Designed miniproteins, single chains, continued (4). Designs and how they scored, part 89

Each design is a single chain, and the fold is of that chain. pLDDT is the mean over its residues in the fold that is shown.

## One batch from the design tools (miniprotein)

Design m15081
Fold by ESMFold2-Fast:
Structure m15081 (fold): chain A 95 residues (1-95)
Amino acid sequence: SGEEEVEKILPEAKESEEKNILETLELSLEAVKEIIEKGNKEELEDALEYLEKAIAVLKEKLKNTTDKEHKEKLEKLIKEAEELKAEIKKKLEEL
């Protein structure tokens, strides 16, 4: 995976906070996983900033959500994003 399209997803996700947040974040989390495996320091730093912003948006959505299924999906995405954030921080310390 040397696709320029991976970098294209992150900027759009940072700006699309209120639109199709679950689908956009799921796609972006997959892109972040690829960055963790193959990314350079700048890409890892950008992915970290994206995850911090995504986690904040998801937590706000969770606070306003009354639907149990939607709440579970939000909690799972928050947990996955926090785990990816920890992996990026660890990898940045190893660089």
Scores: mean pLDDT 72

Design m15082
Fold by ESMFold2-Fast:
Structure m15082 (fold): chain A 74 residues (1-74)
Amino acid sequence: SLQAQLARYQAQLAEDPNNLVALINAAQLHLQLEDYKAALALYERMKKIYEENNNKQGAEGLQKKIEELKEKLE
């Protein structure tokens, strides 16, 4: 189930909050569930990690996704 997959990634994030693979997979699962608020929080967290690692291209891509999700929540 999507919920079982999400629980798996949440457990990985509890062990390593900066696990980008777990963050992107959890965000994608929240998008499938139409939980745009939870997906937005995860994308904002990923953007911060990319910025801290000087990954400007990754951060820019996430910024566009963040803007799209914010529009859905208005």
Scores: mean pLDDT 87

Design m15083
Fold by ESMFold2-Fast:
Structure m15083 (fold): chain A 92 residues (1-92)
Amino acid sequence: SLLEEIKKIVANSKDFSELVTNLKTFAEKNGYEVVAVTFSRDIEKYLHKVQPGDIVVLGKNVSEELRKQIEEKGATLIESPIDDAFIVLRKK
């Protein structure tokens, strides 16, 4: 599935730059777009960018409360081992 492919990219990316590059390549090949990329502890400022049906890649250090807010927006969460990562993928 597309979700399993994204999870594999997330697990195998060594740093934030590689993760972003690999997710952009995935998006281009699969009819998705990368609509937000941030590397910041202040992800609350970017929650307004998330739409229903989005796939959101989040650093493991993001609070449970913020994760719940993103899920309540109707997005699918994928955890990244890279702290402070926040990347939003949207179907075109």
Scores: mean pLDDT 85

Design m15084
Fold by ESMFold2-Fast:
Parts: C-alpha cells; sequence; structure tokens
Structure m15084 (fold): chain A 82 residues (1-82)
C-alpha cells in the first residue's frame, strides 16, 4: 500500500465512522435500545481506529487529528448511553 492509498483508505473509513456516529445519535434521540446504539458506536470506533492507524502510517497529521476527534466523540457517546 502506498502512502496515497493509505490516506485514501483512511479518509473512506473515517467518513464511514462519522456516518455511523450520526446514525448512533439518531438512535439515542429516538430512544432506541442501548444494544443497538452500542453496535453502531462499536462499528464506528473500529473504523475510526483503523483510519487513525492508516493516517499515521501515511504521515497525514491532519487526518490523524480528525480521527482522534471522532474517537473522542464516540467515547463520550458511549458514556452517555452507559
Amino acid sequence: MTPEELREQARRDLEHAKELVEEAKKLIDSGAPKEEVFRKLTQALFLANVALTLADMAGDEELRKEAEKVIEEIRKLFDEVN
């Protein structure tokens, strides 16, 4: 994998993680079961951590920081529903 391919994959994984975070927020707002919220947040956390690793490997500091922010938001959402 080239640095450019790593950065492209990190961007895709991070965007997917952000989409899952927004879905989890909608589930929380609608009063959905905690288990469904946890599943979405767990998937988002996995993808955000993959994006963080790929961004770091690519040397993309801005993308790495963005992934860290998404991970922090996911952790806060886990705390809200736990």
Scores: mean pLDDT 88

Design m15085
Fold by ESMFold2-Fast:
Structure m15085 (fold): chain A 94 residues (1-94)
Amino acid sequence: MASTELVDSPLVARTAGEQVLALLAEEGYRGTVSLEKVGDLMKLTITVEGDVREVAVSVERDEATGTLTVRLAIARKDGPVVLLTSAPVKVPVE
């Protein structure tokens, strides 16, 4: 199952992708993240393996602190929706 998010920075996309993979690993899910440049934006695509019927991702930026927060909603085929939220993570400065 796949979800996509558009972000305005390669560093934001990479940082968000790393947080997605960390959240999935903590909960025992297997998944992949791919990054594609589309004009001036980065397209972040998340896929999750196994008994998953739906996945949704959102990335929130706080420009005042230079941090981002990732949220994942994972709907299992045989269970409830699991909502995962990262701690705020510093985005590296270029």
Scores: mean pLDDT 78

Design m15086
Fold by ESMFold2-Fast:
Parts: sequence; C-alpha cells; structure tokens
Structure m15086 (fold): chain A 78 residues (1-78)
Amino acid sequence: SMAERIKELQERAEELFSKLSPEQQEAIEEELKPLEEKMKAEIEELIAQGKLEEAKELAEKGLLEALEFIIERAEEAL
C-alpha cells in the first residue's frame, strides 16, 4: 500500500539523514523547499475546488517524492 511504502521510505530517509552533518542536512532542506512550496500550492488549489480525494492523493505522492529526494541526496553526500 501507499502507507507501507511511505513508512519504508521514511525509515530509510531518517537513517541516512541522521548520518549527515548539520550543514549537509541544511543543504538538503534548502533544496527541498521549492518542491514543498509547489506541492502545497497545488494541494491548496485542489482543496479550494472541493477535490479532497485528489488533494490527499497528491499529498501522498508529494511525500513519496520528497522522501525519495532526501534518500538520493543523502546517499550522494555519504
């Protein structure tokens, strides 16, 4: 399920991210900000249109994308 995949990626992301220096962690967070802002804007628009199920699906996909990004950047930094 999507929830199980998110949990697996969250555990992996947390493990890798915790091995990074504070400077490396901050760099990943800074790079992730534009993605988070874009996703929040799109989710807010869907909610405004009454598309709550689509907004939830987009939020879950956005979380997966963010977690995959963190893992990729953390692996590159290690």
Scores: mean pLDDT 84

Design m15087
Fold by ESMFold2-Fast:
Structure m15087 (fold): chain A 96 residues (1-96)
Amino acid sequence: ERVGVLDDETLEELLEKFRKYAEETAPEKAEEILKIWEEIMEKHKAGTLTEKERLLAVAKIAYLQNKLEELLKELKELGVDKEILEYVEKLIEERK
């Protein structure tokens, strides 16, 4: 079953996965990635975090890790909103 937005469990798994990749592939970016994760969790606890903000934060983390193409593939498999897919595609294009 695919939904148009990521649930909290899927988002937490993606953030943990990208955090581990950051430690291994881009240790200098790990602190920046952790800060993004902390901001997401703070907004989540406050009840102010939107699903689009969650997805955009995951995209920013993937950008820092050079994992945008892998993220785009995962998001397409999850059936997320086209607006989010277009945002990730734009980040890939701007990186080139």
Scores: mean pLDDT 67

Design m15088
Fold by ESMFold2-Fast:
Structure m15088 (fold): chain A 86 residues (1-86)
Amino acid sequence: SSLEERLRERLIRDLKALLARQGATLPPEVVAHLRAALEALERGDLVSAEAHLTKAFQLQPDNEEIRALLMELGVLHLVRAVEKVF
């Protein structure tokens, strides 16, 4: 498996873990964006995943776990771009 594949699997696990821990306490709109990001990641659609995680972050800018997911996605996006060139 590629580094991109392993990082995507890790991001999916971390997002699922966040939803399990905080899904009942987060606003429904935030949960909807996190679930949409999860579906996008499972399809390998990083652009849609980024859009949804960015919306979740904008709705909860003080949520450290959502911020961490956005940072993980940024690294994944960079790795995908580099692996396609080299």
Scores: mean pLDDT 87

Design m15089
Fold by ESMFold2-Fast:
Structure m15089 (fold): chain A 64 residues (1-64)
Amino acid sequence: TEVLEAIRDYALAELAPVLSPEELAALDRRLTEIVAETGDDVAAFMARAGEEVQAAIARARARA
């Protein structure tokens, strides 16, 4: 859905300065899979995508 894809793109843009290119590519792949699996279920998307984003931020903070 366009809404979930826009949320994914926004999250990736916000995290681009703090993630390595490899971490960003891995997150992009995961979020794209979650969009495909959740479809129109915004709540399921937010729960799964939110956990992936929080994990990526925590890892970036741990190495900073």
Scores: mean pLDDT 78

Design m15090
Fold by ESMFold2-Fast:
Structure m15090 (fold): chain A 82 residues (1-82)
Amino acid sequence: GPGAEHAREGGRTAAEMAERKEDASGRSGGAIAAIGGAVTAVLLGDGDEETLEGGNEAGLGAVRGDGEKAREGARKAAEAAA
C-alpha cells in the first residue's frame, strides 16, 4: 500500500546517504527520511513495530555512514511494511 512505499523510499534515501559518505547534514537527512517513512507507513496502516525498528536501524546506519546497516534496516522496514 501507500505506506509501504513511504517506508521503502525513506530507507532507500538513508542507505544512499550512508553509502555516498555524505556530510553529517546529508546523513541526518537520510536518517529523518528513514524514520519518517517508517512512521508514515504505520500511520497509513501498512506498518508495524518491525517497520519502525527497520526504519530506526536504517537511520542509525545513515548517521554513522554505515551503508550495510542502513541497507539492512531499509530492507527490514520495507519487508515489514509490505
Scores: mean pLDDT 78

Design m15091
Fold by ESMFold2-Fast:
Structure m15091 (fold): chain A 57 residues (1-57)
Amino acid sequence: MKTLTLVSRAPTEEEAQRLIDEIKKKAEDAGGTVVREFLRRDPETGEWVGTVRVALP
């Protein structure tokens, strides 16, 4: 089984959350499963970093 880790960066929490939601939808449409997700702010750049780990069939 293959796993992918996808990382998104955005200037706001709202934009980062939107990107995460889009990735989750596409992964589910492809028959994949979301294994882990988290969202954090990078204190050095001020950007929001979203990470989604997906297991594909």
Scores: mean pLDDT 81

Design m15092
Fold by ESMFold2-Fast:
Structure m15092 (fold): chain A 55 residues (1-55)
Amino acid sequence: SKREELIKRQKELSEEYNRLRDEILATTDAQERDALVKRLKSIQDEMLELTKELL
């Protein structure tokens, strides 16, 4: 079902989000950290859109 596919996508994005958070914690370079944070924000925005679709 559409709902099932959206839930799977949300889980995938959540896993990528967690991986990026770990990378941010591991990085000591400010420039690299900024790039990772921007990517994390993009994932958050997609997750928010999926959540609205599910609710």
Scores: mean pLDDT 84

Design m15093
Fold by ESMFold2-Fast:
Structure m15093 (fold): chain A 61 residues (1-61)
Amino acid sequence: TEAIADRVVAAFQRALDANPDWSLEEKRALADFLVATAAARHGLSPAERAAVRARVHALVE
């Protein structure tokens, strides 16, 4: 789970760095998309998905 979370966080951070002018809504939409994609790809439980989501959304400001 941690390795998956680290990869999702890294992907999200790269996207944020490439798109500094994105709105908060756009950042949140991408965060939710990346979490959903990882959950589907890796068969994450609801608890594992929530843990990944918490880490990704911590970067949204």
Scores: mean pLDDT 81

Design m15094
Fold by ESMFold2-Fast:
Structure m15094 (fold): chain A 67 residues (1-67)
Amino acid sequence: SKLEKAEKAAKAAALGALSGDPERGIAMAVAQGASREAAEKAVELVAAGPSDKERGREAFEVVLKGV
């Protein structure tokens, strides 16, 4: 489903940002069906506020629209 793909893509982007490998996170999110632009924005949002629940939700929404 679109939601499941978005969840996997958002998680991949977040893991890449938090582990210091944002490019891998972007690549994995794109592999799940996200656009590269959405994946890059999601990584940027998580990197700017890794413990911020609002940024996490915003990153998920960006990826969901890009899948």
Scores: mean pLDDT 75

Design m15095
Fold by ESMFold2-Fast:
Structure m15095 (fold): chain A 69 residues (1-69)
Amino acid sequence: MEKLVGKSREEAVKILREAGYDVFADPSVKEVKYVVKLNDGTYGLFETEEKAQTQINISGGEIIDEIEV
């Protein structure tokens, strides 16, 4: 699968949908900084670690890729 971190929300959503995955993208995301794989197989795209962690606490899952700080 192509690397999603550093891509725009629109590009990352396109890549995941073309690969046949369900995608949740936070509407505030301009650039993907965190990629989460949720327990139901959905991929989550976030701009902050705090938002990614909040979704993991609700749905279960893990951060699978992140921007270097």
Scores: mean pLDDT 79

Design m15096
Fold by ESMFold2-Fast:
Structure m15096 (fold): chain A 72 residues (1-72)
Amino acid sequence: MKTIKVALLDENGELYIEEFSFNTKKELEDFIREILEKAGIDVSELELPPEEELIKGLENAAEALEKHRAAL
């Protein structure tokens, strides 16, 4: 089981950080596709990067948001 921090947009357009735990790449991909669909992005033809690259991107985004909020 892996746990990552993800920066998400709520229904009011506010950014928040949530922890997501997964056991398989498929669970992670399904989670990301759901987030993108909620943001109005067409995921039908979207190819996601490898698991390691995807995790790194999500962690970097969450860390950047945490640092930005701490500086305000």
Scores: mean pLDDT 71

Design m15097
Fold by ESMFold2-Fast:
Structure m15097 (fold): chain A 68 residues (1-68)
Amino acid sequence: SMSLGERLQQIVDDAIANDIDPEVAAERMVALLREAFPDELSDAEVADLREGFREQIAALKAEAAAAR
């Protein structure tokens, strides 16, 4: 079984390897956090997390592209 952190990292790795849209990958990460912590995250916190994950994935994809 994978830890929550390992599952989140898998979404990031899949987004880079399979050229997944950062918005789609961020939504998958947020959905996983909502599943793990039901009713513990406000709508505002979820929106902030989604945008943060989107920016991080976009940056990592840009770095991966620059290394080719």
Scores: mean pLDDT 85

Design m15098
Fold by ESMFold2-Fast:
Structure m15098 (fold): chain A 80 residues (1-80)
Amino acid sequence: VELSEEQKKKLLELRDKMIEKINELYDKYQRGELTEEEYKEKVKEVLEETAKEINKVLPEGVEVKVVYDEENRPILEVIE
């Protein structure tokens, strides 16, 4: 499946926005403005919203899902 240049640009913008939001949440957590539980939940929300936005850009038959790794950390995985 071929991604257009516009789709690639949109995916990069979504990635950068995700990274910015997660870094902001991490800074708040480090400053004691968020508990560990609040930080983890908000990171999960950012990943889920980013996956939803990415899936609007991706072609039919390709999607991104939030999955949990062996340490129970949320990650984005591409499913074909």
Scores: mean pLDDT 77

Design m15099
Fold by ESMFold2-Fast:
Structure m15099 (fold): chain A 86 residues (1-86)
Amino acid sequence: ERDKEIEEAIEEARKLGYEELAEELERARKERNEAELRRLLAELRLRIQADVPETEKTRIMREILELAKESLEEADARAREAAAAL
């Protein structure tokens, strides 16, 4: 159902500070105006890409993934050092 995707878009808009777009999306959803919903969703995506290409939350998530990769590489490096020391 479209309502779930719209609710996710509204939540994302609010997290990024686009509260006016979030309110407009809620209005369009209540009015069942599909054309306006599509237009507002497209506008939200464009603003996110132009104004905030990388959000703080997205950056934190990428940093966590990078740390996880480093932890795996560090474990592998330690195993290789132990094997070389034998």
Scores: mean pLDDT 64

Design m15100
Fold by ESMFold2-Fast:
Structure m15100 (fold): chain A 82 residues (1-82)
Amino acid sequence: MLEKIEELAKEYQKKHIETGDEESKAKILALRVAYKMAKEGKSNEEIRKEMIKALIEEAGLSEEEAEKIVDEIFEKLGLEVP
């Protein structure tokens, strides 16, 4: 899991550098939260909840926007969305 999170974070960092895309910046934030939680041994459900919370509280996204970003990340990581 950690290796896949790092790989996906590098992909979004590259896109953000190339395009200046603010969505990629939000995805990088979500992946940093996911990495920390996964390293602490948290479940996929707990990781998803904390990623959504961070996007709402730190990035100022709506719940709908945060959920969409987190679900996209989970699909790219090959994780089951609960």
Scores: mean pLDDT 79

Design m15101
Fold by ESMFold2-Fast:
Structure m15101 (fold): chain A 96 residues (1-96)
Amino acid sequence: MAEEELEKGIEAFKAGDYKTAIEHFQRAIELAEKEGNKEILARAYLYLGQLYFYMNVGYEEEAIKYFEKAREIYRELGDDFNAKVAEIMINLVKER
């Protein structure tokens, strides 16, 4: 269930349908939390951060918030690569 919502969110994001993407990513987060699936939870937060990053001016705080949530979970999982990706994205937002 959480993976299905994540995939739908990614498809909408790629299509430029940011409103639909946000709805699916938020649902993926809710389902991943219920399922205890930290990997999908981190991925959903990372994509939501990227979405707000691409929406640009006025969404910096939202982008940072979601990237920080993703980084924390990836660190808990020992996924140093994706934790570093989230950290780089946070720094890029702050340099705007």
Scores: mean pLDDT 85

Design m15102
Fold by ESMFold2-Fast:
Structure m15102 (fold): chain A 82 residues (1-82)
Amino acid sequence: SAGLAAAEAAVAEAERAAAEARKVGPKAALAAEIAAGLAGIALGVGKIAGDPEFAAKGAKKGAELAKKAAAAPDGEEALAIA
């Protein structure tokens, strides 16, 4: 299950990006955590459906979004106003 292994690696990468986003600020952390959660959901759905390609694609997209959130400190300001 190379696809499931890739999906699990992408979920771990998304979780690492979420941890880095916590150093940036609360909105970056929240956005990265949501993206990491979506990566985990894609892995879970792919496992249930027997679709390792779906799991890998979804988890990789979640990891990309989590990394973007960690790299985008501008997102922090909107949460500080709430």
Scores: mean pLDDT 77

Design m15103
Fold by ESMFold2-Fast:
Structure m15103 (fold): chain A 93 residues (1-93)
Amino acid sequence: SSAAQAAALRQQIEQVRSHLPQDKLDELRAVVEYAAFELLKIGNEFEIDLIIRLDPSLKEWGEEMRKKLKEAKTMEEVVKLGEELTKKLQEIL
């Protein structure tokens, strides 16, 4: 069945992943983390634009958040900024 084939493929992928050298796993994780980091930054920039559009009085606050986002160097910083943006969006909705 297609489900059995999909399960077998997932198991094969996991088996291959478990046999990769640690340095290659670390390299792959770094690439994936960097891609996620950049995508979250883009998503947060769009959320800032949405907040400013919904409440123009927050323009200065939003531009300050945008500066913090551009200066963010870690995933943790980007996630924390995203949480602040989500909280602000919930306050104005």
Scores: mean pLDDT 79

Design m15104
Fold by ESMFold2-Fast:
Structure m15104 (fold): chain A 86 residues (1-86)
Amino acid sequence: EEFVEKLRRLLKEEFGLSDEEIEAGVASYRAHDAAVRALTGRPPLKRTPEEYEAGVLLDLAIKKAQEEKRGDLTRELFEEGVEYFK
């Protein structure tokens, strides 16, 4: 299973998010990242569109796991992120 697809499924099945809510979360993250880069002058990360989307979805999933106090899932998501971005 593709990592992006796995993260989207996790957000829908474990956290009950709709496709619209996931896209809203992605848009919010992209807007925040763009604002921080504009303010700090940092260049964008050298990532493929797929890698960038995976990072955004991973951050959203980690945030949801932390909000729900799911420490084991939070750790699993961090570990999977490390493996994917090797």
Scores: mean pLDDT 75

Design m15105
Fold by ESMFold2-Fast:
Structure m15105 (fold): chain A 98 residues (1-98)
Amino acid sequence: SLNDITAKELIDRIRSLSPEEKFYYAGLILKLASPTLSEEEMVEIAKKVFEKNEFSDKLPGFVQLLLLQALRGLDFDKYKESFIKGFKEATEEKLLAF
C-alpha cells in the first residue's frame, strides 16, 4: 500500500536525488505501477513518454505525469541504464525506503 506516501511527497523526494537516482526510482515506480510490464515495453513507454510526451495506456497517466515532472530537463538516453536497473530491481520495500 502507498497510503503513507502522497504524490507530492513522492515527487519532492525524487527531485532531491541525483540524475542517476531520479531515473532509477522512475524505473522502479513504473514497474510497481504496471507489474506485468516487460523490459522491452518499459523502454518503449519511456521513449514515448519522456522523449515525445506521448502517454501509454499501460500505465496510469497520473504516474507518467509525476515521473515527467521529476525528470524534467534531463537526458533519458544518458541515464537509461539507471532507469532499466530501477525497473529490474523494483520492490515495494525499495519505494517505501526512500
Scores: mean pLDDT 72

Design m15106
Fold by ESMFold2-Fast:
Structure m15106 (fold): chain A 85 residues (1-85)
Amino acid sequence: RQSLLERAVQLILDIPDMSPEEAERAIEELRELLRQLGIPEDDIELLVSQVRLAHELAQTGNPGHKGLARGLARQTAESVRHLVK
């Protein structure tokens, strides 16, 4: 019995290290999970834009950008937890 919130958080943390094709599928799943959690569409678009930026940073191969990507993903996951609580 994985909660919708924990699944959304796990996707946000995993997306930066995914292939581009896997990331697009995961982002669409994330949108549906965030809607089921009752998050407003404007907030969903903001959260998704942050997740996309984290993925783009992680894909550069730069170690500093990977660190920023992880930080952004963690911040986005915490924002989802705060919006649901």
Scores: mean pLDDT 85

Design m15107
Fold by ESMFold2-Fast:
Structure m15107 (fold): chain A 59 residues (1-59)
Amino acid sequence: MTYSFDEVVAFLESRGAQLNDEEREQLRKVFESFDTDGDGTLDEAEFQKLLDFLGLSTD
């Protein structure tokens, strides 16, 4: 399963995150750093690493 930047933002907002323009730009930079394939999407492992980095990993 893969996640686009917009899908990651939607997921975070569904979990109660509130993202302003600066936070979205910061998240985009973090997203791009985990996008090892450079295709503009995160696979499941990359997405979980992003959530862990943000402190949002689900138990």
Scores: mean pLDDT 76

Design m15108
Fold by ESMFold2-Fast:
Structure m15108 (fold): chain A 61 residues (1-61)
Amino acid sequence: FKIDEGISKFLREALERMEKAIAAGDTSVREQVEEIKEMALSLHDEGLAKRAEDLLARIDA
């Protein structure tokens, strides 16, 4: 893996943990999801950023 690919993988794994927390009703991870989105945007990982946005929309629903 390239270094940038490794970071994206790490962020995807972190977001997956956030998805599980939100599925369990824990909205306290919202700020962490927002940070993952910002980091994904800075890495130009549009797929990860969209996934984080979708998760934030799920919290707000």
Scores: mean pLDDT 77

Design m15109
Fold by ESMFold2-Fast:
Structure m15109 (fold): chain A 68 residues (1-68)
Amino acid sequence: MEWLKLSEEQRIELLERIKKLHEEFMEKLRLLKNEELEKIRKELTELADKEDYLGVEKLLQELIDKLN
């Protein structure tokens, strides 16, 4: 629960970064196969269920970097 130890401002900034990464990822989704999309969806869901929003940010950034 490291995300909950962040200040309100830091949490807002993290959520804004995740939003930007999600928007960029959605633009690049067309380059991925359905099987890869399902795997990513499962990994994101598991991280969200654990409240690991720093892990969500990291995974989205890694996915965007691979698609560049």
Scores: mean pLDDT 75

Design m15110
Fold by ESMFold2-Fast:
Structure m15110 (fold): chain A 71 residues (1-71)
Amino acid sequence: KVYLKVTFKDGSEKLIDLSDAKELAETLGISLKTAEGISATADNPVQLAVAVKELLEARPDTVESVEVVEE
């Protein structure tokens, strides 16, 4: 499985399962329908993880760092 480990500016950490569209929607601040669309267009889980990581890193006031973790 592929996960994203997100460290926030307040020092909290969250592990995101990229197969969970609801968790993606909540993390990115987008609608569930949009998150499901993003998941459906990715050719593989690693490609999806890299794309989501880049989107999260574009929010520097909220997110400190993002790491891709593979099983």
Scores: mean pLDDT 71

Design m15111
Fold by ESMFold2-Fast:
Structure m15111 (fold): chain A 81 residues (1-81)
Amino acid sequence: SELEKYFEEKKKELEEELEKLKKQLSPDDAATMERVFETLIEEIEKKIKEGELKTIEEVDRSINTLKALLKHFVKEELAKR
């Protein structure tokens, strides 16, 4: 579908952002973030496939939520140390 293709292009951008954020973290925290990222990506892909996300704008909102969660994780981990 067009939504699946749109998300695949956005997924590449998200993977680049993840690599930048991982550089700010310890190896253990980076591994945890990577697992969370993979879980969130898989959940969005599933929701698109099952028709729960029906528009590009709904996909973009899910992507923005994912980006906010990753940035929050980095901020919280850096604040603890």
Scores: mean pLDDT 82

Design m15112
Fold by ESMFold2-Fast:
Structure m15112 (fold): chain A 60 residues (1-60)
Amino acid sequence: GTPSFEDLTDEQRRALIDASEAALEDIENDPNATKSPEVLAAIEKKRAELEALRAELDAS
């Protein structure tokens, strides 16, 4: 089964955060994707959540 975020090592958590940030950047930079204000707000919110998770891992 797919492990939960809590079951991951710190290294795996960082890798997942990095991959998630890269995926959000790809969506934002996709010229073929219609980006509504709601989608852009969701991307920004998710980036803030990922940044907070990264800061928490770095503080640990």
Scores: mean pLDDT 76

Design m15113
Fold by ESMFold2-Fast:
Structure m15113 (fold): chain A 95 residues (1-95)
Amino acid sequence: MEELERLKRELEEERERRIEELEKKLEAEGVPEDMKKLYVKLKEQELELEVEIEVLRLLGAPEEELRRLELEREAVESFIAMVEWIIKKIKEKEK
């Protein structure tokens, strides 16, 4: 339990750092603030699902539950790809 708390803290610090880097890149590329917020939120959701799936696998959760979460992650990834496409199109027309 104590070691799990330390690992969670390290994971949160890594997540925060990764999100901060992403925000800086999007700002430097002139991406609109609303699109940046949406993209960051989706990336956070993707990371949360990845952690949840991994934890549940370690606990021996039913295959049906794991499959449900994997489908949710795939849906989030598809949404992220769509947002990335929109961002690319915006950058082509306006900085």
Scores: mean pLDDT 75

Design m15114
Fold by ESMFold2-Fast:
Structure m15114 (fold): chain A 85 residues (1-85)
Amino acid sequence: SPQDMQMTKMLFRSVAHVTEADVYVNLAKKNNMPSDVLQQLEDLKAKIKALADQLKQAVNDGNLQQAQQKLDQMDALMKKMQDLV
């Protein structure tokens, strides 16, 4: 259904954000970025992962409005990670 396709797309975007956050943390470690920047990236990654779990729960509950809100929050945190590197 159109709703199932929307849910699948949201879950794919969520997984992409978690993966991108992990890549940023790993690259920052490999390139010896300052410890305060590494800590900020790790904290943002943890928040993105928590939001991804909440998004999945909202999708399971059929609450697409809440799932979209969680995805929007993940988008904002990803922008903060991008601004740090």
Scores: mean pLDDT 90

Design m15115
Fold by ESMFold2-Fast:
Structure m15115 (fold): chain A 74 residues (1-74)
Amino acid sequence: SSAEKKAAEFRKELEEERKKLLEEDPKNGGEKFLKLAGEKAQKILDSVPESEKRQMSRMLQEILKELEEERKKL
C-alpha cells in the first residue's frame, strides 16, 4: 500500500539522518535525531488520507519505538 511505502521511505530517511547527526555531534546528535524523527513522523501523518491514517500512525509509532530502544542500548 502507499502507506507501507511511505513508512519504508521514512525509516530509510531516518537511518541516513541519524548517521549524519551522530557524525556531526556524537554527544547530542541522538537527542537532536529523536526530535527531528518525531517532527517528520507528524508531517507524514498529517499528509496521509483519513482512510490510511490509523495504519500509518501505527507504523510510524513502531518505527519511533524501535529508534528509542536503539537509543537505550547505546
Scores: mean pLDDT 76

Design m15116
Fold by ESMFold2-Fast:
Formats: sequence, structure tokens, C-alpha cells
Structure m15116 (fold): chain A 71 residues (1-71)
Amino acid sequence: DYQSYLETMNQMIEGYDEMVESLVRNKNIEGLKGLRDNLLQFLEEYKPPADIKEKLYGLISRIERAIKSIE
């Protein structure tokens, strides 16, 4: 069911947002880079629908900004 898929994906993205906040608080640059690379691989492998893809790219951009900020 596409609706259940979208709900599951959105819940997963919210979980990743929380994980990013934790990694930023701990200044864990390696963890942030690992999460970014994992999300990029997921996008390439699973080719999610445009709405989910946009949200994941937004999360990746946020991770990259966080890495640059901590440097």
C-alpha cells in the first residue's frame, strides 16, 4: 500500500532528523558523514518517489551544513 509506504518513510525520516540532532550535539562528524553516505546510497538503490526524495535531499543538505558548522 503506497499510503503505508509513505507513512513508514516519513516516520523513518523523522527518526533520522532526531539522530542528526544527537550527532550534532556530540560533535560526531564521522557519524554525520556515515549517515549522509548511507542516505545517498539509499536514494541511488531504492529510487523513492519524488516527495520522499525531496525530503531525503533536504536531510542530506542539513547534515552537510552541520558537518561544515562543526569542522
Scores: mean pLDDT 82

